# Designed miniproteins, single chains, continued (3), part 11

Each design is a single chain, and the fold is of that chain. pLDDT is the mean over its residues in the fold that is shown.

## One batch from the design tools (miniprotein)

Design m8369
Fold by ESMFold2-Fast:
Structure m8369 (fold): chain A 70 residues (1-70)
Amino acid sequence: SDKEEAIKLGEELLGALKKLPKDSPVHREVLDLFMEGMEALGRGDYKKAKELFEKALELIRKHAPEALEY
């Protein structure tokens, strides 16, 4: 479901954010997208939350793919 997918993407993104250096060129944009996605998730807008989290993860994959590995 969109809800389960959004929660999974949000958890993956939070894990990546913890590994992403603060001086990374995408850190602020990724953080902003994460916060917007959490707001959307909190109000039940799971499709928007999913889109925002996917956009943030795409930025990490492009600029700091190592942050996606544990």
Scores: mean pLDDT 83

Design m8370
Fold by ESMFold2-Fast:
Structure m8370 (fold): chain A 75 residues (1-75)
Amino acid sequence: MSEEELEAEILDSLGRMYLSLGKLFESKGDLESAIESYEKAIKLFEEALAIVPSPETQANLEEAKKELEEVKKKK
């Protein structure tokens, strides 16, 4: 594994953590924290994709964007 591949994997993993955190905040009715968490997930997935294009990371990015759009509609 190259340093670039490791960096991309770390960014994807962190993005997935924020995506999960966003879903948790949304389930608790904390829409502000959910939005912040989804926005952080999106940035992390975009950074990971800029280093290594991955279909899995792309799918995670699309999920995070969809969740962000849906939670914004609840405000």
Scores: mean pLDDT 86

Design m8371
Fold by ESMFold2-Fast:
Structure m8371 (fold): chain A 56 residues (1-56)
Amino acid sequence: GPEAEALLAEAGRAARAGDWARALELAQKSYEVATTPDDRARALAAIGEARALLAA
């Protein structure tokens, strides 16, 4: 839904700035408010990416 999409857009902006910790927080919030399987899948992908970059 719109809230989950807005949080993912903010996560994307944080990621572009190199703030992977903030990107992870926002992606996790997107997952929590996601109402559709597609929104959850997009949030999970963003969570995985942010975790990988933080572990690198």
Scores: mean pLDDT 87

Design m8372
Fold by ESMFold2-Fast:
Structure m8372 (fold): chain A 58 residues (1-58)
Amino acid sequence: VTRADLDLLEALARELKASEEVLALIEGARAALDAGDEARAAALGREAGRLLVKEAGK
């Protein structure tokens, strides 16, 4: 994932009024990217996206 991917995911999450958990996962992914931990960033970004889809689908 890239910072731009996370920016788009955060914008979508805010538009869909996603939970604080989704926003926290996105923030964690950004912090991981800033630290150079691409594996952690990808894992957190994937979980944020998964939770967002689950919330939006209800």
Scores: mean pLDDT 81

Design m8373
Fold by ESMFold2-Fast:
Structure m8373 (fold): chain A 88 residues (1-88)
Amino acid sequence: KEEWYKKALELIEGVQYLIDSVLKSKEKTELERKLLEESLEVAQKLLEEAEKALEEAEEVTEKEKELLEKAKETLEKAKKALEEFEKS
């Protein structure tokens, strides 16, 4: 229960770190594009898992709501980063 929440939060932080690292590099390589694509995929899975956990929960806690909100923010950030990369 608590371990799952912490692990999901660490994954969200990891994805955000990868996105920021790619955006800072200034060099548009296939590796950087692949990292953004993988970040988007991980963020989508985290959002789906967070939504499912919230839907299956008999009692919705603030932790579950916070995780869902952070997962949505991370997915949106990943989508925007990939879109900006493609426009270059």
Scores: mean pLDDT 71

Design m8374
Fold by ESMFold2-Fast:
Structure m8374 (fold): chain A 95 residues (1-95)
Amino acid sequence: SMKIEELEKEIEELALEIARLALRVAPKEEILRAIGLTLRLIGEILDKDIEGAVETAKELAELALKHASEEEKEELEELLERLEELYEELKELKG
């Protein structure tokens, strides 16, 4: 289904955007964890493990939310909500 492929691509793009924000806001003491989670996310995307990619993006979001400014928190929460909505739609189409 073309719709499934489009949803997977949008989920991948949102997950990578969350990773970019996490890498930008992570303090020195958490930067290695943010890098490690980002590498895990890239591996999951290459393997088409969308469930793993969503879970890793949520971990990156949790890390970023602890250190982000109020404006960055709002952007991050919006990205996370969109990611969760698209993933629920994907699960319904595959079920």
Scores: mean pLDDT 88

Design m8375
Fold by ESMFold2-Fast:
Structure m8375 (fold): chain A 98 residues (1-98)
Amino acid sequence: MSAEELLKKARELLEEAERKLEEGKVEEAIRLANEAAKLAFRAFLLGADPKEVLEILDRAIKVLEKALELAKDKEVILEAEISIGMVRLMKGVINVVS
């Protein structure tokens, strides 16, 4: 998969995650945002523009923060918090090597 294909898929997953939040499907939104962040980070490792990758990671964090606000189950809250931490770590790595 090319860096461009990974970024396109990551954006599509974020659009789906945002729709799932509107539907109240918080757990699905968290999973989709996590998948999008992983694809964006993989694209970075393949030479994608750091600015485009960081934009996707920031969008994923916004989805996860909204999911955290809506989450009522303790396990879902924990999954969202861990996910936010992981995406922030990805951003940190990009900022160090860019």
Scores: mean pLDDT 89

Design m8376
Fold by ESMFold2-Fast:
Formats: sequence, structure tokens, C-alpha cells
Structure m8376 (fold): chain A 66 residues (1-66)
Amino acid sequence: MEETQRRHDAISEVRERLKAGELTPSAEAQAHADAAVARIEQYLELSEEERETARLMAQAVLMVAA
């Protein structure tokens, strides 16, 4: 639980900083996010806002995992 909670908190912080433009995602994080969004769009039709939200989440997850 503690490690999951710590990762969740870190992901939330990184996501907020990415959204505010305080962090620039790496090329790897951007590629991962694009692949993740494309995977979701195979099953669901996303709005532009939903695509951006999903991309930010994927970028934050990868950056915290590295």
C-alpha cells in the first residue's frame, strides 16, 4: 500500500507540473503516451480533451517509473 500510495502521489505531482508547463516530458515519455493513447483509441473514441488528459497521465506514469 505505501509504495502504491507513494507512486500515486508522485504521479499526481508530475502530472500537475506537466500540465502547468513546469516540466518537459522526455522523448521516451512522449512516445509512450502517444502509443498509450493510440491503444485506447482502438476501443474508444476520445475527444481532444480526453486525449490530452490520457497523454499527460501516461507521461507522468513513465517519468515516475524511470
Scores: mean pLDDT 74

Design m8377
Fold by ESMFold2-Fast:
Structure m8377 (fold): chain A 65 residues (1-65)
Amino acid sequence: VTFDLQKFKELFSYFDKDGDGFLSGVELENAASFFDKDGNGFISNAELQHVMRESGYLLTDEEVN
């Protein structure tokens, strides 16, 4: 599945309040929930990490999987 990279960049920027390019596991979980508005299930961790990495964002040490 192809994601709209621009929308992910905007969402990650919104959650990256410190502007350091890192997201916590909680912030990533909230972002995933925001994209799962239709309730079809959650975006896979692998897909979300792939898009996040392409957007130039990284996870903090809280949880990486």
Scores: mean pLDDT 62

Design m8378
Fold by ESMFold2-Fast:
Structure m8378 (fold): chain A 92 residues (1-92)
Amino acid sequence: GSLILRGIGLILRFIGLELDIEKELEKLKDEEVKEKYKKELEELKKKFKELKKKFFSTPEDDKEKLEELIKELEKLVEKLEELLEKVKKEIG
């Protein structure tokens, strides 16, 4: 499949997971635990912003750079999925 379409799919997946995590965070009653996970989410959002900028500034013919950025996006999505599961466990 197209590397561009794969990257866009990962970007959309990140956005969906971010919204899910923000929704689950609002269910947390412990303010210290909530703040900890909010900070973890903020760091992941910061990394995502930088990767998204690099992805859209990379020429379509630079396949090696696009593949590298896609792998980094996949890793960020995995970390968001892990964060969502951690937040859900804290809720019970």
Scores: mean pLDDT 88

Design m8379
Fold by ESMFold2-Fast:
Structure m8379 (fold): chain A 64 residues (1-64)
Amino acid sequence: ELTPEERARIRAALRASGGVLTKDMLLAAGLTPEQADLVLERFDTDGDGKITGDELVALAAWLA
């Protein structure tokens, strides 16, 4: 499970995403590759390595 600190980093990446959140943005926000992969595995429903549209809404709701 993700800690409150890890969730804060994901929120920072979301704020910077401009509507498309990538693994590189999660890593830039301070997540480990394993943590970034877990977020993508959970929310990247189309498997393209990006979190967009409804997937971003789901991630934002989960972080609230």
Scores: mean pLDDT 77

Design m8380
Fold by ESMFold2-Fast:
Structure m8380 (fold): chain A 59 residues (1-59)
Amino acid sequence: SDADALAEAGQEAARLVRELNEQAEKSERDGDTELAEELRQKAREKVAEFGEFQRKLAE
């Protein structure tokens, strides 16, 4: 069902965002500020991708 697909996609997006933010924190601790910023940007992109998926299912 669309509800099951939305829940699964949301859980996966949340997992990926968490992993990207953890990697960004590690990169920042290692002094790689550029990589940390890039990883945070990827996390924001994953949130946007989920929002687009949710919008398409609401058609």
Scores: mean pLDDT 86

Design m8381
Fold by ESMFold2-Fast:
Structure m8381 (fold): chain A 119 residues (1-119)
Amino acid sequence: AITVTESGGGTVKEGGSVTLSNKISGVDFAKSNVTWMRQPPGGAVRGIASLSGDGKRVAYAPSVAGRFTISKDHAAKTAYLNMSNLKLEDTATYYSLAQSAGIPGEVAVGPGAQVTVVE
């Protein structure tokens, strides 16, 4: 079974930065697609960033493009979301999803990391 564990959330001032980490196990990390999602208080879960297993396809939601960067460290088996120029509306629980390329049903979602942006 695939497992994912997020870390690195917390309280950050507006204009600050924070990096979330996602450690993935139980799957070939190099072939695992990674998607970051967020859920603001009382809101719906939305995808914000994705990176294909081969590293060739990267996508960002317009709300985070130019401010957030997704990356992978194959040696550490860890995916990162670097969040810069944080806004009050970035306050949310952030989830990572790992999916094996080409294998239906091999998906895992982490427990979530809370990020709170304050003035």
Scores: mean pLDDT 79

Design m8382
Fold by ESMFold2-Fast:
Structure m8382 (fold): chain A 66 residues (1-66)
Amino acid sequence: SSSPLLAEIEAAARAAAERARAAGRDDVMQTIESSLKALREAAARGDSAAMNAAAQALGDAIRTVE
């Protein structure tokens, strides 16, 4: 089960991916999807450095469609 914080991040990522799709920004949508996947994989491994890198990439991508 996802933590409440992770669920909130996933919801924000989904909303941002919808905005990217509406804007025709397939590059941003792909970055959001790949970064979210990387975050989950890093969390499963306990790799804090990879988690931080994936979270930064996700945050940067979300900001481009605000």
Scores: mean pLDDT 80

Design m8383
Fold by ESMFold2-Fast:
Structure m8383 (fold): chain A 72 residues (1-72)
Amino acid sequence: LTPEQVAEASAQVAETEDRDSAIAATTHALIRAGLSRKKAEELAKKTVELAEKKGADAAKEYLTKQIEEALA
């Protein structure tokens, strides 16, 4: 898990208009970064929900923080 991989996943959330596609793209990026499918899906869904509720920037900050905490 690198900050660059997290930023890439976060960018998918911001650029993707369709909710299901955003969840899928974010999940895939997190799996590639080394998370299990279950953790990646849960985190991706929560991140996309935050993007819908508070905007893409808040979701990107949340995802980055969660990955940093997972590394600790």
Scores: mean pLDDT 70

Design m8384
Fold by ESMFold2-Fast:
Structure m8384 (fold): chain A 68 residues (1-68)
Amino acid sequence: SKEEAIELGEKAAEYAMEGNFEKAQELLEKAAKLGLSDEEALEISLAAIYAKETGDLEKAKEMIRKAV
């Protein structure tokens, strides 16, 4: 479901901030398979990158919720 995709995306952003990119990528791939469009999947990936680059996890989570 889209709600499950949001949860996986938020966890991916948390792992990306911690430098665990292998786990972040695994969760992003799982989220994309939950019926997201290519554009929604891209936006979740960009939010995870945003969390890594800025450390602003709360804004990254907002971006994920808005994308889906």
Scores: mean pLDDT 82

Design m8386
Fold by ESMFold2-Fast:
Structure m8386 (fold): chain A 70 residues (1-70)
Amino acid sequence: MQAKIDKLQEEAKKRILEALKEAKTEMDAQSTVGKIAAELYRELLKHVDKEEAQLLVLKTVNDAYEEAQK
């Protein structure tokens, strides 16, 4: 279970990082990140409850933004 959750978060983080790198405007970046976050949330709901899924999505998005600022 945890390994599958970790993989989902890692793939989502990678997609967010690519979106942030490719985006020409902040609005484009936010739109793409929002879609990735929604997809991750739906996948996580198959494994965890709503509260946990929300926290995992927030962590993944924050981790990606921190990595993008390096």
Scores: mean pLDDT 81

Design m8387
Fold by ESMFold2-Fast:
Structure m8387 (fold): chain A 70 residues (1-70)
Amino acid sequence: SAAELEKLKKGAEELKKELLEAVKRGEVTPEQLEEAIALYEEKLAASTDPLARTAGQLVIEVLREVLEEA
């Protein structure tokens, strides 16, 4: 539903903010972000649920954006 998609997008925005702060503090490394991307890509390949796939794509996009800003 539209409400579920809005919730996912809001979660992605918060995740990006928190990850950028964690990277600035040295709590998360670029290598850990690359590993997380690989894990989410693997989960997406195994998923047939459209909502889970949308959520996974949003997370991967956030992780890639954080890596580019790191």
Scores: mean pLDDT 82

Design m8388
Fold by ESMFold2-Fast:
Structure m8388 (fold): chain A 64 residues (1-64)
Amino acid sequence: SMQEEMNELVEKMNAFVQKALAEGDRERALEVAKLGNEALETLRETGDVEAARKLLEEAEKIAE
């Protein structure tokens, strides 16, 4: 369901943000959070799971 997809996206995004914060990189954490919020809005407004996942992939690259 879309709710389950949103919950999974939020959990992954929180993990990426926490990783960046643990590394002391507040700027990176903010960038990851921005992409995560954009992915959630994309999913909420359009239901486009693939578009949301692409934004999540960009967040993951930044968090690594």
Scores: mean pLDDT 78

Design m8389
Fold by ESMFold2-Fast:
Formats: sequence, structure tokens, C-alpha cells
Structure m8389 (fold): chain A 83 residues (1-83)
Amino acid sequence: PLYSDEEIREKYLEYLRGQRELLKKAGVDEEAIEYLEKAIEVLENEPDLEKALEKAQEYVRKAYEIAEKDREKLEKLEEELLK
């Protein structure tokens, strides 16, 4: 296999930490940031990688759902400004 279970865990953690910082700088809803932080906590504390990934993915899905709604509002505002 290309990656060990621990390498998968660490790579996903680094990815999520990066996404958290990007969303914070973009001014996305605090609830989305909180869901990403919960995903990170699950990956740090759940020893079973499969369970950790399932739980983290659910939190990430919720975070992106909130972020997507904010992005749609921003896109609509930008479209009106460009007209």
C-alpha cells in the first residue's frame, strides 16, 4: 500500500487543519469552523482509523454544507456588483 494507516491519519489531519485556517481567513460562518475542529478532534482521539474517518467525514460534510451556503451568497453579491 502507498500509505500506512498512521500516514493516512496524519495527511488528513494536515489537510483539515489547512482548510480550517483558509475558512477562518475567508470569514466563513463560525459553525463551519467548529465542525472542522470537531473532525480534527475525532481524528486525533479515535484509535480506530475506520471509525475516526467515518465520524470526521460526517463533520466535514456539515462544515462544507455551511461554507457552500456562504459561498452562494457571496457569488450572488458579486454577480450583482458586476452588472
Scores: mean pLDDT 77

Design m8390
Fold by ESMFold2-Fast:
Structure m8390 (fold): chain A 78 residues (1-78)
Amino acid sequence: LTAEGEQLYRQGKYEEAVKKAEEALEKEPSAEGYTVLAEAYYKLGEYEKAIEYAEKALELEPNNERAKELLEKAKKAL
């Protein structure tokens, strides 16, 4: 596979990860779940949604380093 083909394949996997994480969060909201959603949206190029979910993770865990990093990366990508 080329690098571009690999990227498109992973993009499909992140879309599936988003759906499953959203289903899990409907039953049990968690900072970890919001962080996973933020990362998946970031990798999909959905930077605005990545910011939204990273902020939700930080509301639950203000010191979550992964969520802070994703928030900064997504803001810089806009």
Scores: mean pLDDT 75

Design m8391
Fold by ESMFold2-Fast:
Structure m8391 (fold): chain A 61 residues (1-61)
Amino acid sequence: SEEEKLRKQIDALERFVKEVLTGERAQQILDLIEKARSYLDKGDFEKAKEYLEQARQLAGL
C-alpha cells in the first residue's frame, strides 16, 4: 500500500540520518521526518511525500 511504502521510506531515511549525519542539519532533517510521519498518520499522503522529499533533498539524496 501507499501508506506502508511511505512508512518504510520514512523509517529508512531516519535510520540513515541517525547513523550517518550529526549536528544542526541532522536535527532539521529529523524535524521534516516528524512532519512526514504526522501527515502520514492523518492520512495526508501528499503532504507526507512533500515533507519526505524535502528531508531527502536536505540529506543530499
Scores: mean pLDDT 87

Design m8392
Fold by ESMFold2-Fast:
Structure m8392 (fold): chain A 65 residues (1-65)
Amino acid sequence: SKREEIEKRLLEKLSKTDPELAKLFEKLREEAKKTGDWSKATAEIVGRILRKIGDELEPELLAKA
């Protein structure tokens, strides 16, 4: 229940900031529900989010900050 709510909120945020990542999250979420293994799906989503944040925040600026 709580997990479903967190996933909904994350999807809402992702759909506004990165629709492609939101679609990936939905796909991985469906797969995780089927297999019961959320750990791999979570790791992939987190990795994609971190990469996207790095790209958007200008990695060169982050390296100087």
Scores: mean pLDDT 66

Design m8393
Fold by ESMFold2-Fast:
Structure m8393 (fold): chain A 64 residues (1-64)
Amino acid sequence: PLEEAVRALLERRYEEARRHAEEALRRDPENAVAWFLLGAALRGLGRDDEADRYFARGRELDPG
């Protein structure tokens, strides 16, 4: 799921990237990387407010 999300983001397949990131979070909701990938996908879709909230969640779990 994470590798598929990264690949989809690189190919600008933002809806596909979002779905793979959501699948990763369904398996592990504490996976900070998955929150960042979900945020990146939403930014690609023009949903900046949602992206900012998910980036904040990722930083909350992994601030470093």
Scores: mean pLDDT 82

Design m8394
Fold by ESMFold2-Fast:
Structure m8394 (fold): chain A 73 residues (1-73)
Amino acid sequence: MLEAIRASVDPEQARKGAEELEKQAIEYAKKGDINKAVSYATASALFYVLAGDPEKAREAIEKVDKAIEESLK
């Protein structure tokens, strides 16, 4: 299912989309908007997986999680 979708998606476009969503997630996390931070982080991770880079999906989630923790201090 997802593999068939990936075959039709430009991996470079998916990766660029993931990077923009990751940036937005981190910005919302720093602002204390946890709901938006999580939503954008989830979308970013999905786009990284579609781009064939699950390692960056994991890193994106970790970066947003850390930004959320820092915003709560």
Scores: mean pLDDT 78

Design m8396
Fold by ESMFold2-Fast:
Structure m8396 (fold): chain A 72 residues (1-72)
Amino acid sequence: MMSREELLERLLAAVDRVLAQSTEPVDREQVRRAARAVANRLADQGRDPDDATLDAIARAIVDSVRAQEAAA
């Protein structure tokens, strides 16, 4: 069973890969908080996502944070 902590580490690695591809400013602290919330939810649901799924989730997190900043 994948632990909450292991899921967070894998998801943060995916977030780092997404952020490395862009120089656009984003609230990195908010992205990390969102990643932690998502990792906790996945762990609570007993999900064991692969790296491709985590990369997709990481992109969605970064996109959502950017969209929220643009709307503010």
Scores: mean pLDDT 77

Design m8397
Fold by ESMFold2-Fast:
Structure m8397 (fold): chain A 62 residues (1-62)
Amino acid sequence: SEFEEIVRTSTALLKTVAAGKSDEQIREMARKIVEAIAENRGIKLSEKQLEEIVEKVVKAVK
């Protein structure tokens, strides 16, 4: 699904910058990356969908 592709791409990008970052910083970066990828793909995410994807990305990086 497109959502799984967003999670995978966001996780890969976040892993390159996550070293030495706090949980709060990682979550903030994850949100920015997910929003940017969704916008570039023309996908409109609801607030709930955005939060669910961000949490999946954060879990995958941790």
Scores: mean pLDDT 82

Design m8398
Fold by ESMFold2-Fast:
Structure m8398 (fold): chain A 54 residues (1-54)
Amino acid sequence: SIKNEIRILLFQISVETNRMLAERAREKGLEELAAQLEEAARHDEAVIEELRAE
């Protein structure tokens, strides 16, 4: 559905943003923050897969 297409786009932006922030956190030696941001990106990726299955 068009609603799911929009939701997928928004979650894709969230994934990209969290991965970018994780890389910046690693550059500053903030390993715990980087791991949390990667976890958030993985959870968003799982939501995208669920939406694609609908």
Scores: mean pLDDT 87

Design m8399
Fold by ESMFold2-Fast:
Structure m8399 (fold): chain A 94 residues (1-94)
Amino acid sequence: SEWLKYFGKGVEAWEKGDYEKAAEYFEKAIKLSNYSDGVALENLGDAYYKLGDLEKAIEYYEKAIELEKDNPELVKGLELQVERAKKELEEKLK
């Protein structure tokens, strides 16, 4: 699967600490999966969080929550990531 290939490249880039390339590959994977992969959306959010783009991190975490709304354990983890990013964003504005 083409989207799995890009997802794998994103994971490889993440493992090497190349969060910019990780975000690029996860975005390609998401587009190829027609935005149907909540794990790829979460990983894209994580990549933007590492890059300090808290607004984009929150956006992709919330997209993952909406897609995975029938998976309460995953949603709970994503909600904690959203709260963490929102708190960090608020602290930067104080």
Scores: mean pLDDT 85

Design m8400
Fold by ESMFold2-Fast:
Structure m8400 (fold): chain A 73 residues (1-73)
Amino acid sequence: MSREEALEKAIEAGKRVLEELLRAGESVEDAVKQAVEAAMLVLRNVLGMSEEEAEELKPEIEEEIRKKAEELA
């Protein structure tokens, strides 16, 4: 799997968690934080990325998840 493919899959997983949390009445700030953590776990545990590689992608994941949260607000 390419870095780009892994990033897209992690962002997709994070966006799903974000939507579920927002639907459940979680705050935007807490939902974003939990969605980013979920995406990071997918990169590391499901997609097999190292901690270092996953951390390098964290800023882009956070940006995309925050953007989605703003669209849903």
Scores: mean pLDDT 81

Design m8401
Fold by ESMFold2-Fast:
Structure m8401 (fold): chain A 118 residues (1-118)
Amino acid sequence: MEKHYAQGLEALKAGKYDEAIAHFDKALAEDPNSPLAPEALRNKGMALLNLGKYEEAIADYDRALALDPNYADAYANKGAALAKLGKYEEAIAEYEKALALDPNNLLAEALLARTKRA
């Protein structure tokens, strides 16, 4: 898990989103119940979001949240994907869930402020 997860993170940082997804898929196939699985799913979702694959990103965020229901960043990222689909009311609800779990979640704060100002 760790080797492919680390390779996925390096690809994600380099903007190589298809390569990042391939590495995260290998990591998840090796150990789908690893303590790193929620983070691998969230990071895979971020790569999918950057490729415009919003529904696939949401599915991976939902899977991350099924493994870790307190993962504030996964709620914030799910909200971002919902906003990209024009589902602003649903996006706001997800940002509010992220902030309820972590009031200092900068991603959720920024995304909520942007959505309310639009």
Scores: mean pLDDT 86

Design m8402
Fold by ESMFold2-Fast:
Structure m8402 (fold): chain A 70 residues (1-70)
Amino acid sequence: VEERLEKLTEFLEEVLRKAVNGEITPEQAAKEIPALSVEEVQKWIDEVKSGADIREIARRKAEEILKQRL
């Protein structure tokens, strides 16, 4: 469980960093993360730009995704 959480967190962190940097669109980020809407990705980009930690956001969502599968 811990290994899956860590890998998912790393994946989400990478996708969110690309979206925040403008390397991918919110639409592309939502396609890479099946559990996300475009609106949710945009909200997270806004939170990171306001000083939120990308890693904390990614970990929180990874935990939510894994809880839904359990």
Scores: mean pLDDT 76

Design m8403
Fold by ESMFold2-Fast:
Structure m8403 (fold): chain A 65 residues (1-65)
Amino acid sequence: MEIKEVTVEEAKKDPRAQAAIDRMEAASGRPLSEEVRKAIGTAIKNSPEPIDLATLAENLAKYLK
């Protein structure tokens, strides 16, 4: 499976990625680092077919390990 990193700007253009970033910032009470925003955008962009939030969370965990 191809993993292509995305910029935070590209992530914000995808409403799914923007929602995920916003939710994580709200949960942490702090703005996310650029690295974490790229990781979220990358996980969403490389998800085949419609995004599944459970699958996204699992893929993000694998990417950050």
Scores: mean pLDDT 61

Design m8405
Fold by ESMFold2-Fast:
Structure m8405 (fold): chain A 86 residues (1-86)
Amino acid sequence: PTYVLRLEGASDGAKEAARAAGQGAEASGGTATITEEGDTLTVTVENAGPGGALSLVGGAVHAELEGNQLTEDVSGDTHTLTAKPG
């Protein structure tokens, strides 16, 4: 499956945690792509195993603990978590 973590208006700490989550997912055998445009950071992990999925969930939880609101969208085999300022 493919997992996407999208941070909009995130702090530097949340962005750093998301980048680390992407690298953790890649170390678990997935392919991580990190894209940053202004205040938006997107981490896409393709072929994520359980460890990769858990790593991205950790990044999403970190953003939520910093006051961001999480929304989830599931389309086919792609799971997208979007964090926006609360």
Scores: mean pLDDT 76

Design m8406
Fold by ESMFold2-Fast:
Structure m8406 (fold): chain A 56 residues (1-56)
Amino acid sequence: DKISNLIFQGEKAEKQGDLKRAYELYKEALKLAEESGNKLTVETLRQKIAEIEKKL
């Protein structure tokens, strides 16, 4: 789905060292996950975003 695709692209960006791109992709995925009520995905994405923020 779109959320899974955004997470996949974010992880790819993260592996390539593009932390700003990964951050933007994870934030977009988070917004969609919040809108869909997927609480587990929301928590996972918040953790990923927090880890990237420490490296920015």
Scores: mean pLDDT 84

